# Ledger of designs, part 40: designed miniproteins, single chains, continued (3)

Each design is a single chain, and the fold is of that chain. pLDDT is the mean over its residues in the fold that is shown.

## One batch from the design tools (miniprotein)

Design m9370
Fold by ESMFold2-Fast:
Structure m9370 (fold): chain A 93 residues (1-93)
Amino acid sequence: GSSVMDNMMGTVNNTYDVAVSNGDTMTMTVLDTMMGVVGTMSTNTMSSSSVNYVVDSGNYVNSSYDYTMNGNFSTSNNYLSTSYGMLVTASTM
């Protein structure tokens, strides 16, 4: 995989660990699904457009991390919903 996919995998995994620690089960479920998509994408060739969507998706996961840490689970989940949509779009490019 590229450093972009490695960074995305790390970001998702770190946010998952925080969600587990805080009991944020909705965030955990979305991140589990995202890990599967990232795993599949890491075996494929990525376009520049796909790379940009993954980077943007990762930024939204980082925002979700901050909200989960602060106990704002609904806001965290909203950021993840956007992130997941971007990641799925990237996976179909």
Scores: mean pLDDT 82

Design m9371
Fold by ESMFold2-Fast:
Structure m9371 (fold): chain A 73 residues (1-73)
Amino acid sequence: MVSEEAVKKVVQTLQSLGLSEELAEELARSLAADVPTSEFARVVFGTYILLSEGVKNPTVEQALAAAEAALVP
C-alpha cells in the first residue's frame, strides 16, 4: 500500500509541472490503487516523463513503457 505522504509528494511534483491539483491528485491516487508499491515509483516516473512530453492522459501501461525506456533500454 502506497503511503498518503508519497501520494502528496507526487501531487506536489505534478503541480510544479503545470497540472491542476485535482488532476495531479486523481492521477497519483489512480496509480497508487492500480500499481503494487514496488512498481509505484516506476509508474510515477513514467507518468512524469509522458506529462513533460505533453501527453495529457497517460495510461499505466504507457507509463511503465516510458520508465523502462528511460531506465532499462
Scores: mean pLDDT 66

Design m9372
Fold by ESMFold2-Fast:
Structure m9372 (fold): chain A 80 residues (1-80)
Amino acid sequence: SHMEREIEEGIIEALANILLWLFGKEWEEKIEEARRKALESGEPDKVFTELMKEIEKELTEEEREKLLEERKKRALEIAK
């Protein structure tokens, strides 16, 4: 039904927003691509699981630390 689809779309949007909040600008394009693919395929669990695996696989320890540092810097800029 349209209502089920609307709920699914809402969940997809919420997940994408959470991921944008966690990983920030560096992953924004890939997160938006995943949002689009999830909406198109109707398989958000699969699409977002694959995205998380890709992020985990590509991030080194140094890259994870760099993202955390950039995240803290952005939070401080917003808190002005």
Scores: mean pLDDT 73

Design m9373
Fold by ESMFold2-Fast:
Structure m9373 (fold): chain A 89 residues (1-89)
Amino acid sequence: KEEALKAIDKAIEALKAGDYDTAFRYVREAMDIADELGLKEASEELFEAMVHILVAKVADSLGQTADAEQARNDAIEELKKAKKIIEES
C-alpha cells in the first residue's frame, strides 16, 4: 500500500517537472500494486492518468502547449483521486 502511495507522489513530481517517461513508469508501478490489492477504482484512475500522460507527451512534442498543460493537469487530478482511494483502503 505505502509503495503505491510513494509511486503516485513521484509520478506527480515527475509530471510537474515535465518528465513524462518517469511519470508513466511510476503510474504503472502504482497500478500493478493497486491491481494486486484488488483496488479496482484506484486502478481505473491510474489507467486514466497513464492515458493523459501519453496525451500530454504527444501534445508537448507537437508544440500544443495548452493541450499538454490540460492533459498534465487531468493526469495529476486522476493521480490524486487514486491516492485518496488507496489511502482510505
Scores: mean pLDDT 86

Design m9374
Fold by ESMFold2-Fast:
Structure m9374 (fold): chain A 91 residues (1-91)
Amino acid sequence: DLTPEQFKLIVEALKKAGYEKEAEELARLVTPAMLQQLSIEDVVKLVKKLYDHLKSKNISIDEALENRDPLLVKARNLVLEGKVEEALNLK
């Protein structure tokens, strides 16, 4: 789980990117291990991509986390492998 300081940083970045209402829920898509590989700008880009995917399928963030949504899992694994550019370009 993210530290309170990490969570706040991601939430503030997401709010500035236009996700004022969803920022706290969207921050749950990010793990501490991912933050070792991602800039805050890349976190926002990745979260936007994942959220757009979940909205297109009418899947909640809780459902995506519990049921291991395939795109979420693939994106997280690519980030952990240092393949940040590949994660940001997933379709």
Scores: mean pLDDT 84

Design m9375
Fold by ESMFold2-Fast:
Structure m9375 (fold): chain A 67 residues (1-67)
Amino acid sequence: EKVTSIEPGDVVRITHGWAIDLDTGELFPVGTELVVDEVLQQDDDFIAFKADGKRYLAGRDGLEKVE
C-alpha cells in the first residue's frame, strides 16, 4: 500500500512490523515514537531516516506519521 511521505520534523510511530537502529541493530517495540531529523531514503517498502543523531530503518506498513 502507498503511504504518505515522511519529512524532517515529522513524528513517526511504530504500529506493527519493525523499526531498527542501523548502528546497533536494536529493534524498537510497537508504540515507539521518533522525531525525524532527516530522511535518508524512502520507498514503498521501507524508510531510512535520522532521529536523535542515529540512523533508523523501518517498514512503511508498520510506521505511521503522527499529525
Scores: mean pLDDT 73

Design m9376
Fold by ESMFold2-Fast:
Structure m9376 (fold): chain A 83 residues (1-83)
Amino acid sequence: MTPLDALIEAARRAGAEKFAEVLEKLKKGQDVTIEDLIEAYKSVTPEQREAIRAALAADPVHGEEALKLFDELEKYIKKLGNL
């Protein structure tokens, strides 16, 4: 399992289905627009975001790298989406 797989699983468990779906498309090398990524991220509630972070923090194998990936992805989305 990769850090991206851990992030996708954490997002699904938190109920952030659209975000998990977009990440899975990116993993498969499928076409994902910047707008699709921004919209999927915006669908994640503050409670779901905290649940994702908590799940990753509790993962002793992939949690640290997956948290770094999530942080970098959030920064990238916020920069591109002017959020």
Scores: mean pLDDT 82

Design m9377
Fold by ESMFold2-Fast:
Structure m9377 (fold): chain A 65 residues (1-65)
Amino acid sequence: MYRVRGRFADGTEVEAVVKAESPEEAAFQAALLTGHIVHRVEQLSETEVEVLTDLGRARFEVEKL
């Protein structure tokens, strides 16, 4: 399980606990909760993933629980 937190430039916030096998999968699942298409997911570090959706780009903090 992972805890994911993120915020898009438009002010849309994401906070979720998801079942995932990787930080990128966790960020992808959390981003889908916005209801928008996820175009790209890129892991930047052990705890950070960059996500691009129709809402724009956001950095998600990902913590393994």
Scores: mean pLDDT 82

Design m9378
Fold by ESMFold2-Fast:
Structure m9378 (fold): chain A 100 residues (1-100)
Amino acid sequence: SEITELLQEGLRLLRQARDAADLERVVEVAERLAKAAEESGDLNDVQRVDLFLGLLTGRAREMAEAGVVSPEQAARIEARLAAIRDRVVALLTRLESEQA
């Protein structure tokens, strides 16, 4: 499964993230996951991607609060994550409505 492979890669990169460049690499995986979820249309796949985005958002916030990521770097990462999250949340809302 493309989504399972991307989730494994994303989680590995997230655990290893030490700086803004590492986080930006995780965001690239998140973008690929959002696209794969949109193509999949499977509620379980989209829920797994949403959970991953939550973990990534939490890690980015933690690193910004620790001063590892500058405010400018944090703002850029936050903007990219917000755009990805909006797409995934819209897809979740649609699929959950279709399952109800």
Scores: mean pLDDT 87

Design m9379
Fold by ESMFold2-Fast:
Structure m9379 (fold): chain A 99 residues (1-99)
Amino acid sequence: SDVERLEEAFINAVEKVLETLEGAADFYAKLLILEIRRNAEAIYEYLKRHPITDEQLRADLRSIFSEATEEQQEAIINAFLSKEPGSPRRVLEELGLWA
């Protein structure tokens, strides 16, 4: 079912985050599940409660995706820095890093 596919994609995304940076794992896992759902309002509310600097986000994402190329890391960083819901998920899918 579509629900089972979304759950599998979420688990895969969380597992990938947890492999590389435990300190930020909860933050990015929640952000990724909101991206799966494409709920712009929930994403904005979450980021409002858990502010992160662009510099910290860049450092965290480079650590999480350390096995990706520099170009792939930059694409991922730009997707997470965008204000467009679903952009991180789409970029991760395009790079084969989602599911």
Scores: mean pLDDT 60

Design m9380
Fold by ESMFold2-Fast:
Structure m9380 (fold): chain A 100 residues (1-100)
Amino acid sequence: MSKEELEAEIAEALALMALGVSEATELDPEEVARILAKIAKNHAENEEALEAVTEAIVEALRRALEQGDREGARRALEVAKELLPEESAERVKEEYEKAE
């Protein structure tokens, strides 16, 4: 395992932990997206880590939409657009648009 692969696994574990905590504490989707986006930003040079955390943001957005929190999902998308690289933000946007 390379250092980059290990870093990606750690970032994914942190992202999954943040999702689990948000579900247990009923955090707003916007706050969950901000936490995840900060983790992603710290790993922007590591494509695997960035991808894992971006997937967690997509998961948080999908949960908000499933709960009928369309405004929370939109705010999560806005946070992703603000804090993530353009390609990662576009992936989050595509998942939001699929739900419309």
Scores: mean pLDDT 75

Design m9381
Fold by ESMFold2-Fast:
Structure m9381 (fold): chain A 85 residues (1-85)
Amino acid sequence: MEELKELALEALKLAIEKKEDGGGVYTAAALARLAGEEEEAKKAIEETGLEYDEEDIERIVKGLKKLSEEEQIENAKKLIERLKE
């Protein structure tokens, strides 16, 4: 699960640096939470002044749990690619 953690945290950092909307940040936070890095995701969101919306994040996490670990990693990679645009 370390690969998912690294990718999720990278996506979260990029979303914040790019001033992405809450959707991109929350998706990255949900991936980080799924990988066990919820505290880091929450701190990053709070630092940017965004609200940590537990309901939206929980909904995204439930969707991601239906995916395999490989699919979760691919989701994180696609988000990173989008954010680098």
Scores: mean pLDDT 74

Design m9382
Fold by ESMFold2-Fast:
Structure m9382 (fold): chain A 95 residues (1-95)
Amino acid sequence: DEKAAEIFEKYADEEPFPHLRLLFRRLSEAIKNNDVEEVKRVLDEIVAFAEWLDPETLERIIKVLREVLKATTNPEFKKLLEDAIKRLEDILARK
């Protein structure tokens, strides 16, 4: 899952929102360390504050997670990413 971690690092460097940038960096590090529990915690944090994000920022997050999902081979990470994407899409639909 080196590619998945690299995608998070790339988007962290491009993200204008400081808190989200930090969360993407934490996800990259957690994936590199095969830390399933930390990946879950950080994704849960993203979902928790997604209610307060504008639609454009939320769409950027969903796009990043979908690209990471495509590069992910670890089934536990894949399941966590799928669940997070579904929750974020639900929030985006409600604004």
Scores: mean pLDDT 84

Design m9383
Fold by ESMFold2-Fast:
Structure m9383 (fold): chain A 86 residues (1-86)
Amino acid sequence: SRIDELKAQMDAIAAKVDQIVADYKAGKISAAQAKAQLEALLKEAMALAKELEAAGASRDDILAAVGLILRIVGEIVQAELDLKRA
């Protein structure tokens, strides 16, 4: 279904967030690179969350999407704070 396709796209975004955060914590990418990549994924996650809501996704699916968005925002804030200390 459209909802299943959108959920698969959200899962793919979550996996990309995990990779960016892991690379950043390992020192493989800079705070500026992490922030830029996370901001791009935030835009994608927000657009997909709106499509999930419009498609009539369950409360649990919407809460999962919101949780991912909040996680991405938290990681962006951390990278931003690290940039101000550099």
Scores: mean pLDDT 89

Design m9384
Fold by ESMFold2-Fast:
Structure m9384 (fold): chain A 55 residues (1-55)
Amino acid sequence: MGIGELKKKIEELGYSEEEIAERAKKLMSKVPEEELTGETYLEILKKLLEEVEKE
């Protein structure tokens, strides 16, 4: 599943693009700078989707 597909699924659960960006930013702040890659962002969005699906 790609970044765009993950974002769309989170939006379908009632979250705005702004809310997704805010929550992803909070998760990224816990990651070392050396690990801030596109792959890390994809994993962060997967974790965010798991969190919002449980809400």
Scores: mean pLDDT 73

Design m9385
Fold by ESMFold2-Fast:
Structure m9385 (fold): chain A 83 residues (1-83)
Amino acid sequence: SVVFTKEELLERLDKVKEEDLAKIEREGLPEEYKKLVELRAEALKLLIEGVPVEEVIRRVREEAERLGLPEEHVEALVAMLRS
């Protein structure tokens, strides 16, 4: 099994975020998908930093409402965070 430090997990998260943003750009997907990728990365960063999952979900819902993200995408992200 591979063990990662917090710093290594954050670095890998940033790399995955960059790859996902590049894919959205290549496929010409709507701007909302870029916002969703950034919101997901922020949520995962909070989890890595030790913030409880329910607090992370609360912040995700608040930020998603501010950004005007579709409810379906927000609920999919919340389900992923609880898994």
Scores: mean pLDDT 82

Design m9386
Fold by ESMFold2-Fast:
Structure m9386 (fold): chain A 93 residues (1-93)
Amino acid sequence: MVERAKEVLRREAERLGYEIVPSAPGKGEIASSYLEEEPGVLSLPVRAGETVLVTVVNGDKVETRLIRAEEYGFISAVAEVGGAVAAAVVRPR
């Protein structure tokens, strides 16, 4: 599930004209999350000016959102039970 969320996020970033910003060159940073107690929950801290792409996969349903942070804060996303979430900082065109 998490690999599907990551793949969808990569494809949606390209479709929307964004590139994923790697935190370390060669690794490619997509935060994908199961928490041990709450599958499909993710909360990502953001700084002013950062753009984050979030993909939620719930079975066959996939939703991707582009969020731009105006101030420091958090971006939170939740998948339903059995779902997965992926998020990454992206670079706009």
Scores: mean pLDDT 66

Design m9387
Fold by ESMFold2-Fast:
Structure m9387 (fold): chain A 95 residues (1-95)
Amino acid sequence: SLFNEELFNKLPKEYQELIEKAYKLLAKVFGEGKSIDLEKFKEGVEEGKRKGFEEIDKFVEELKKALKAFEEDPESEEKRNELAYALGKLLGIIG
């Protein structure tokens, strides 16, 4: 698993759905051959691991903003990479 499933399942339903939506959108973009900065994603995961569970609400808010920005401009490489980083931070915090 990319994260602790027990911790994920204890999150509010809204947070679980947000994380799943972001993951599916990035997986779709990657499957379409568009570039995603995997280094940025990994940086996010390490940041999340470093911060701990007390920062979860902050990182959820950051993921919501990154997801909105991506949906408003899906062709932007910068917005895709910010979404990858924000998702990484949440996966790191719950992993």
Scores: mean pLDDT 81

Design m9388
Fold by ESMFold2-Fast:
Structure m9388 (fold): chain A 79 residues (1-79)
Amino acid sequence: DPDTELLQRAQDALQRARDALERFRAGEMSGEEALRTIDESIRTIREALAQATDPEVRQQIERLLREVERIREEVERAL
């Protein structure tokens, strides 16, 4: 199922963004490195959203996009 695969890619991208935020908070990653990783995750999630056709899956990916954008704002606020 293509939409299931797209949702999985979006979930994996969000997890990478969460990991980057935690490493940034721990002092193990610079803000620049964290933002780069998060921006890559945002791109991946946006690409998944553009390809998804099932309305329920699109809605789930949109929720993941909002969450990764919140993570980005948190890193920027700390700079």
Scores: mean pLDDT 90

Design m9389
Fold by ESMFold2-Fast:
Order: sequence, then structure tokens, then C-alpha cells
Structure m9389 (fold): chain A 80 residues (1-80)
Amino acid sequence: GEKTLKQIEELIEEAKKKMESLSLQERKKLREEFLKKVSELYEKAEKEGKLTDEQAKKMQKLVEEFLEYVNELEEELRKK
């Protein structure tokens, strides 16, 4: 449902704020923790039957955009 989408948006915002001060190893751990939390929220939403197709697509896009952002930050760190 809407609550699950909002929770994922909040997780992304928190992760982005933390990323700016983290080492490469800490960023990898944050990525792993983020994916685990997203998976848990998705499973809960499926169990409750409150996730629409449109909300699922929006969640997928937000997760993909965040992962691309993390990959770009890793590339920048490797170039330095």
C-alpha cells in the first residue's frame, strides 16, 4: 500500500544522507541493509494484499534509481 511506498522513499532518503559521509566498504554494507529492508517491506505488503501494480512499479523504479546512484558514487570514489 501507500505506507509501504512511503517507507521505501524514507529509507532511500536516509540512505542518501548517510552515503555522503561513508567509506566504500560502509556504502556496500548500507546497500545490503537497504535491499534487506526493502525485501522485508515488500513481503509484508504482499501478505497484507495492499500493494497495487502502480505502487509496485513505482517502488521498483525508486529502488533502481537508488542503486544507480550508489553505483555512480562508487565509480567516483574509484577514480580518486
Scores: mean pLDDT 73

Design m9390
Fold by ESMFold2-Fast:
Order: C-alpha cells, then sequence, then structure tokens
Structure m9390 (fold): chain A 77 residues (1-77)
C-alpha cells in the first residue's frame, strides 16, 4: 500500500533490476508523480524539472520508467 516505501527501496537499490521492480510497484500503488519523476531521474541521471516541463509529469514518468526497464533487461540479458 505505501507507495512511499517502494520509492525509498528503489532509491536505495544498488541493482538496476531491483530499482526498476520497486519503481513499478510504486507506480502501480499510485505514487506521487513528482516523487516518481525525481527517483527515476536520479537513477537515470537526468534533470526531473526539464523532463516535467517538456512532457508533463505523468508522460515523463512513463517514458523514464520504460527506459529504466529497458536498461534493466539489457544489463541482465
Amino acid sequence: MEAEEYLKKARESKDLSEASAYLMKAYIAGADVNELLRVLSEILGVDPEELNRKYGGRAAVQLLLSELNLKAVKEKR
């Protein structure tokens, strides 16, 4: 239930696959779009404010989450 807990675990994760899994759970649990964007941008190394301005909060989160999942799959192979 606590989307905030999933965001914390994702931020503390050392593995990209683990971070991706927790972020997916946070997204499904209805985590705040600004918090999702912040954690995703930290993991991917992008500016959350620029992404939010260009795509809108929810669209930016969806794009970044897709990119994180793709990277996780590629690294695990």
Scores: mean pLDDT 72

Design m9391
Fold by ESMFold2-Fast:
Structure m9391 (fold): chain A 59 residues (1-59)
Amino acid sequence: MEEDYGTSVYSNKKYPIHKIIPTPKSDEYVDVETLKNLDKMPVSNEEINPHKEKKIVIK
């Protein structure tokens, strides 16, 4: 068990708590690296998955 780690819903990898951001659901997090990549796409962080599950991975 890793006490200060969480799993990113976008990459499905473990990251330290400092490197993940909580989503609207308390059990869901997204890593900072993925967010920076998503900011270059047509969708904003708020609109990454408006109608989709957390399990979707956006390139």
Scores: mean pLDDT 54

Design m9392
Fold by ESMFold2-Fast:
Structure m9392 (fold): chain A 80 residues (1-80)
Amino acid sequence: WPEELAPYIVPRSVDDPAISALAMVEGRFGPNPSAAQIEEVLEFPAGIKDRVAAYRADVAAARAAPASATSIDLTPIRPR
């Protein structure tokens, strides 16, 4: 996904483009796709591996959270 949109993508609904894109890639390559596999399926710009890693860490934290857990930002990159 475009870098300028990443800070605005949060897991508020099924229409979240980051969640939809990751679900599509996971459906093709399983639950731990590499940045190269994501680029291949979704025609992402090259060099997004660090952004994907940050998103994966946020998703893992959200999945591990208990019921009534703190909300989490699942953008592909975190704002700096």
Scores: mean pLDDT 51

Design m9393
Fold by ESMFold2-Fast:
Structure m9393 (fold): chain A 71 residues (1-71)
Amino acid sequence: MTESYTLSQTREGNIITYEASLERDGEYKHRKVVYDANNNVLSEEEVGGLSAEDMEAIVAHFLPAAEAAAA
């Protein structure tokens, strides 16, 4: 049993796109979220049942403690 995590970030002007993928024991999950410059969600896509909790875990894995004090 193996898990792999991928996270990509693309910025185009004021639009930031986050894509996260999780492969767990042959299952593929994918989430794509598009944000504006004010952190408003413009669009969201989910494939394979990737939850917001899974997305948070992926982001935390790649961006540890960056903004922990801001919340």
Scores: mean pLDDT 69

Design m9394
Fold by ESMFold2-Fast:
Structure m9394 (fold): chain A 98 residues (1-98)
Amino acid sequence: MTDEELQASYGFGLAKHVVDLYREGQRDVAAGSAIDAAEGAIRYARLLAERGDLEKARDAALTAREAAQMGVDVRPSDLRARELLREADALLREIERA
């Protein structure tokens, strides 16, 4: 695993944890990390897609979408959260077309 893959994998793990916290009702705690979590999961999904691991790339893109959606739900005026949600949706569609 490259240093870039390792860092992105860490971000994906954070995104999964953040999504779980939000689902468990710890919404404010989860929302504080939603942007970082979504960015990390998107980066990891792209790296997986580039190497042809489409199943894992899809899972990472779905996690990124959920993290970005949390950011939108808690702060609807946050343009960065909406930007990441659109980016995750676009990436997921690209993976599904591959």
Scores: mean pLDDT 78

Design m9395
Fold by ESMFold2-Fast:
Structure m9395 (fold): chain A 64 residues (1-64)
Amino acid sequence: SMEELIAKYEEAMKQVEEYVSKKDLDKAIEVVEEARRYFQEKGDSALTAAFDRMLESLRKIKEL
């Protein structure tokens, strides 16, 4: 349902923000990867693409 998608999005974003604030990029990447898989399985292409872009950004930051 839409409510379940919103709840999962909010949960994932909260966890990403927490790990990024702690400079734990590995855990932040893990959370984003799990969220991406969840939305891909649910068929939400827009949210899948959004988390895919976030994954690329976090991986680039980790290489700095």
Scores: mean pLDDT 86

Design m9396
Fold by ESMFold2-Fast:
Structure m9396 (fold): chain A 98 residues (1-98)
Amino acid sequence: MIVGEKKPELEPLIAFFERLGMKVEFEPDVDKAIEKLKAGEYDFVVAIGKENYEKLKPVLDELNIPVFGGKSSILPFKLMTRTVFTKDDIEEDADVYI
């Protein structure tokens, strides 16, 4: 799940996930995203913006779901270089926001 506004820089990241057979879901409302995460099963979350990341991180830690948030335009490239995605791999730069 991607939480926040859809940015053009996310297009390569979306294409990468879809190529892996993953469904990409956008939720612009962080409170609704939290409800969905508690009610459903999600492999990982991308948080767009510092406020969304900070609000999601405690919930995702409790659910043991990895979160990714990057301030860099190279964020999609970093993820595309991974062959296996774990909580540690996705949260390599946990303090970085998109």
Scores: mean pLDDT 62

Design m9397
Fold by ESMFold2-Fast:
Structure m9397 (fold): chain A 75 residues (1-75)
Amino acid sequence: MREDVLKEAAETNSKETLAAVIKENTDLSDEQANRAAELLVKHPERATDVLGTFLATQGVSQEQIDAVIKALQAL
């Protein structure tokens, strides 16, 4: 993977927009999606690593994590 492909999305989009995209591509609750979005906004330079680690701790599969990354890049 290229360096922090989500950095632009994390820096240019609102936390609410990021949370909505995460929720749409996963079965996470509003609270879990909001926490993931908050981590992206706070750590844009490591957005992919931070998001992947958090989603994995919530039981999200690698396939779903990859789908979320692709969806966020499309913002």
Scores: mean pLDDT 81

Design m9398
Fold by ESMFold2-Fast:
Structure m9398 (fold): chain A 63 residues (1-63)
Amino acid sequence: SSRLKKLMEEGKEIALKLRARWSKEQLDSWFKLNSHSEEDKKKLEKLMAEIEEVREKMLAEEK
């Protein structure tokens, strides 16, 4: 999707940090709304895993 493409273009690390601040419910909704093709779904699944990793680190550091 255009949204996913722009997110990747603006810098992966910045995008991951921004999305890591979202709730799990918000991320799930975003995934569902933007998984329009098999290719988008695979890319989005990889992004979701990386967002989860960043979120985990942020939560561990902030407490």
Scores: mean pLDDT 73

Design m9399
Fold by ESMFold2-Fast:
Structure m9399 (fold): chain A 92 residues (1-92)
Amino acid sequence: MSLEDEELEKLLKEAGEAVEKAREVQGDTPKVLDLQKRLKEVEDKYKKLLELKEKMYKENIIDDKLGEELVKSFEDIKKELQEIKDEALSLL
């Protein structure tokens, strides 16, 4: 796993832990439930992108457009995870 992949996996874990901690402190408030839903949606997107990345590597697909879109999608995931983490931590 690359350092960047490790950082994204770490952020995913930290966002999940922050949301769980917010739930522990605040209970099942509408805000906490929204954060859980958003986290689940981001996790599902991330898994789909990992499957696409794995397929590209196995098939040696060097499509510049798909490569750029994939990078952009991972950056969007990272941003969404950071926002979820920051919002969850703000509830503590």
Scores: mean pLDDT 79

Design m9400
Fold by ESMFold2-Fast:
Structure m9400 (fold): chain A 100 residues (1-100)
Amino acid sequence: SAAKQIADLKKAIEADPNFINAHNHLGKLLKDQGKYDEAEKAYNEALKVLEAKKDELDEFSYLSVKGAIYNGLGDVYKAQGKYDEALEMYEKALEIRKQR
């Protein structure tokens, strides 16, 4: 179930708070359940972890993950009808794509 997947992801994050992929996946599942504030928080935590690990990642990996997070935030805002905020996030993702 989605509830079990969310619980499993939260446990994975508890074991490794720096697991960026778990935060991204959690954001997607929370958005799909209409829990938009929680989804936004999960994506913002993913971005915070990514910036903290910037010097440990190659540029392509860093930019690819950052682009995915901004696309995820755009999807959250779009689902809420916040189209201006969604466009801003999608434009950030597009600019990142141009760099890689």
Scores: mean pLDDT 83

Design m9401
Fold by ESMFold2-Fast:
Structure m9401 (fold): chain A 83 residues (1-83)
Amino acid sequence: DVKELNEKIDSIIGKDPELHARISGAVLRELADRPELANVDKSDIEALRKAIYTLYREAALRVGLSEEQAEKLGELFASSVKE
């Protein structure tokens, strides 16, 4: 549920649309820097979750969030991966 995901994001980084936009941009930059993460086998749920974790964690660090916030965001987005 997108609403539940957004509420969990807000609990980690606060209700800041500018910060949300910067994180999204940073994810695209991480994909450009690490094209291997875009080429992961999407049928391998564990590999896909690891790739998404890495992308969002590194994106959060790139925009200046703490290590704790970055890990929580990475885990949140990785756990949202469904078949």
Scores: mean pLDDT 78

Design m9402
Fold by ESMFold2-Fast:
Structure m9402 (fold): chain A 79 residues (1-79)
Amino acid sequence: SVAEIEAEVQRRVGELGKRFAEALENKDLEKMEEVIEELRRLAEEVRERLGDSPVGRHIVERLERIIEEMEEKLEELKE
């Protein structure tokens, strides 16, 4: 169901966010990049499963926002 997918996405985002925060604290650029790529794959999974639904679009937009913020943090550490 859509609700089950939303719950799974929320759980996975929380786990990935924690991993990113730990990598950021340790200045582990490789691990930060891995988390960003996992979020990109999650966004693709949501597109595949909920794709054209308003809920699916909303979730993807939120994931893309999180990815953008994470990429900004990664770039701050590189330069």
Scores: mean pLDDT 86

Design m9403
Fold by ESMFold2-Fast:
Structure m9403 (fold): chain A 74 residues (1-74)
Amino acid sequence: MEALFAAMTAAAATVLSPEAAAAFAEVLRAELAGRAEEVPEETRRTVLAGLRALSPAQLAALRAALAAAYAAVA
């Protein structure tokens, strides 16, 4: 599980701002631990704001990187 977390977090850090990447890491860790409900609303809003700031090309690159990270460790 930690390998998946590390790979997906690294992929997110290539396109997201440092703040959005840190918030994404918190959300992902909570999701993978089955504790998504413990994530503060502000942290989730930071991730969404970071994603909304991306261009379509950056979103496609992030999606591909996350899919590759999942496939590599799953």
Scores: mean pLDDT 77

Design m9404
Fold by ESMFold2-Fast:
Structure m9404 (fold): chain A 61 residues (1-61)
Amino acid sequence: ALEDLLTEINNADYLTDEEKATLVEGVNSAKNYLAAGNDKAANTRYEATKKAFEELKAEHE
């Protein structure tokens, strides 16, 4: 899931480098929480990053 989201963000040619960097930071934050065993914080960060990506995608449509 997190790796799939990261791949989609990196392949989104319509996003600016700054927007991609912000979304990648969100994914990495979620991965860090997951590695620490904080599944709730990891899921919250994942959902927030996914929502931000969907909102940016809508702005570029």
Scores: mean pLDDT 80

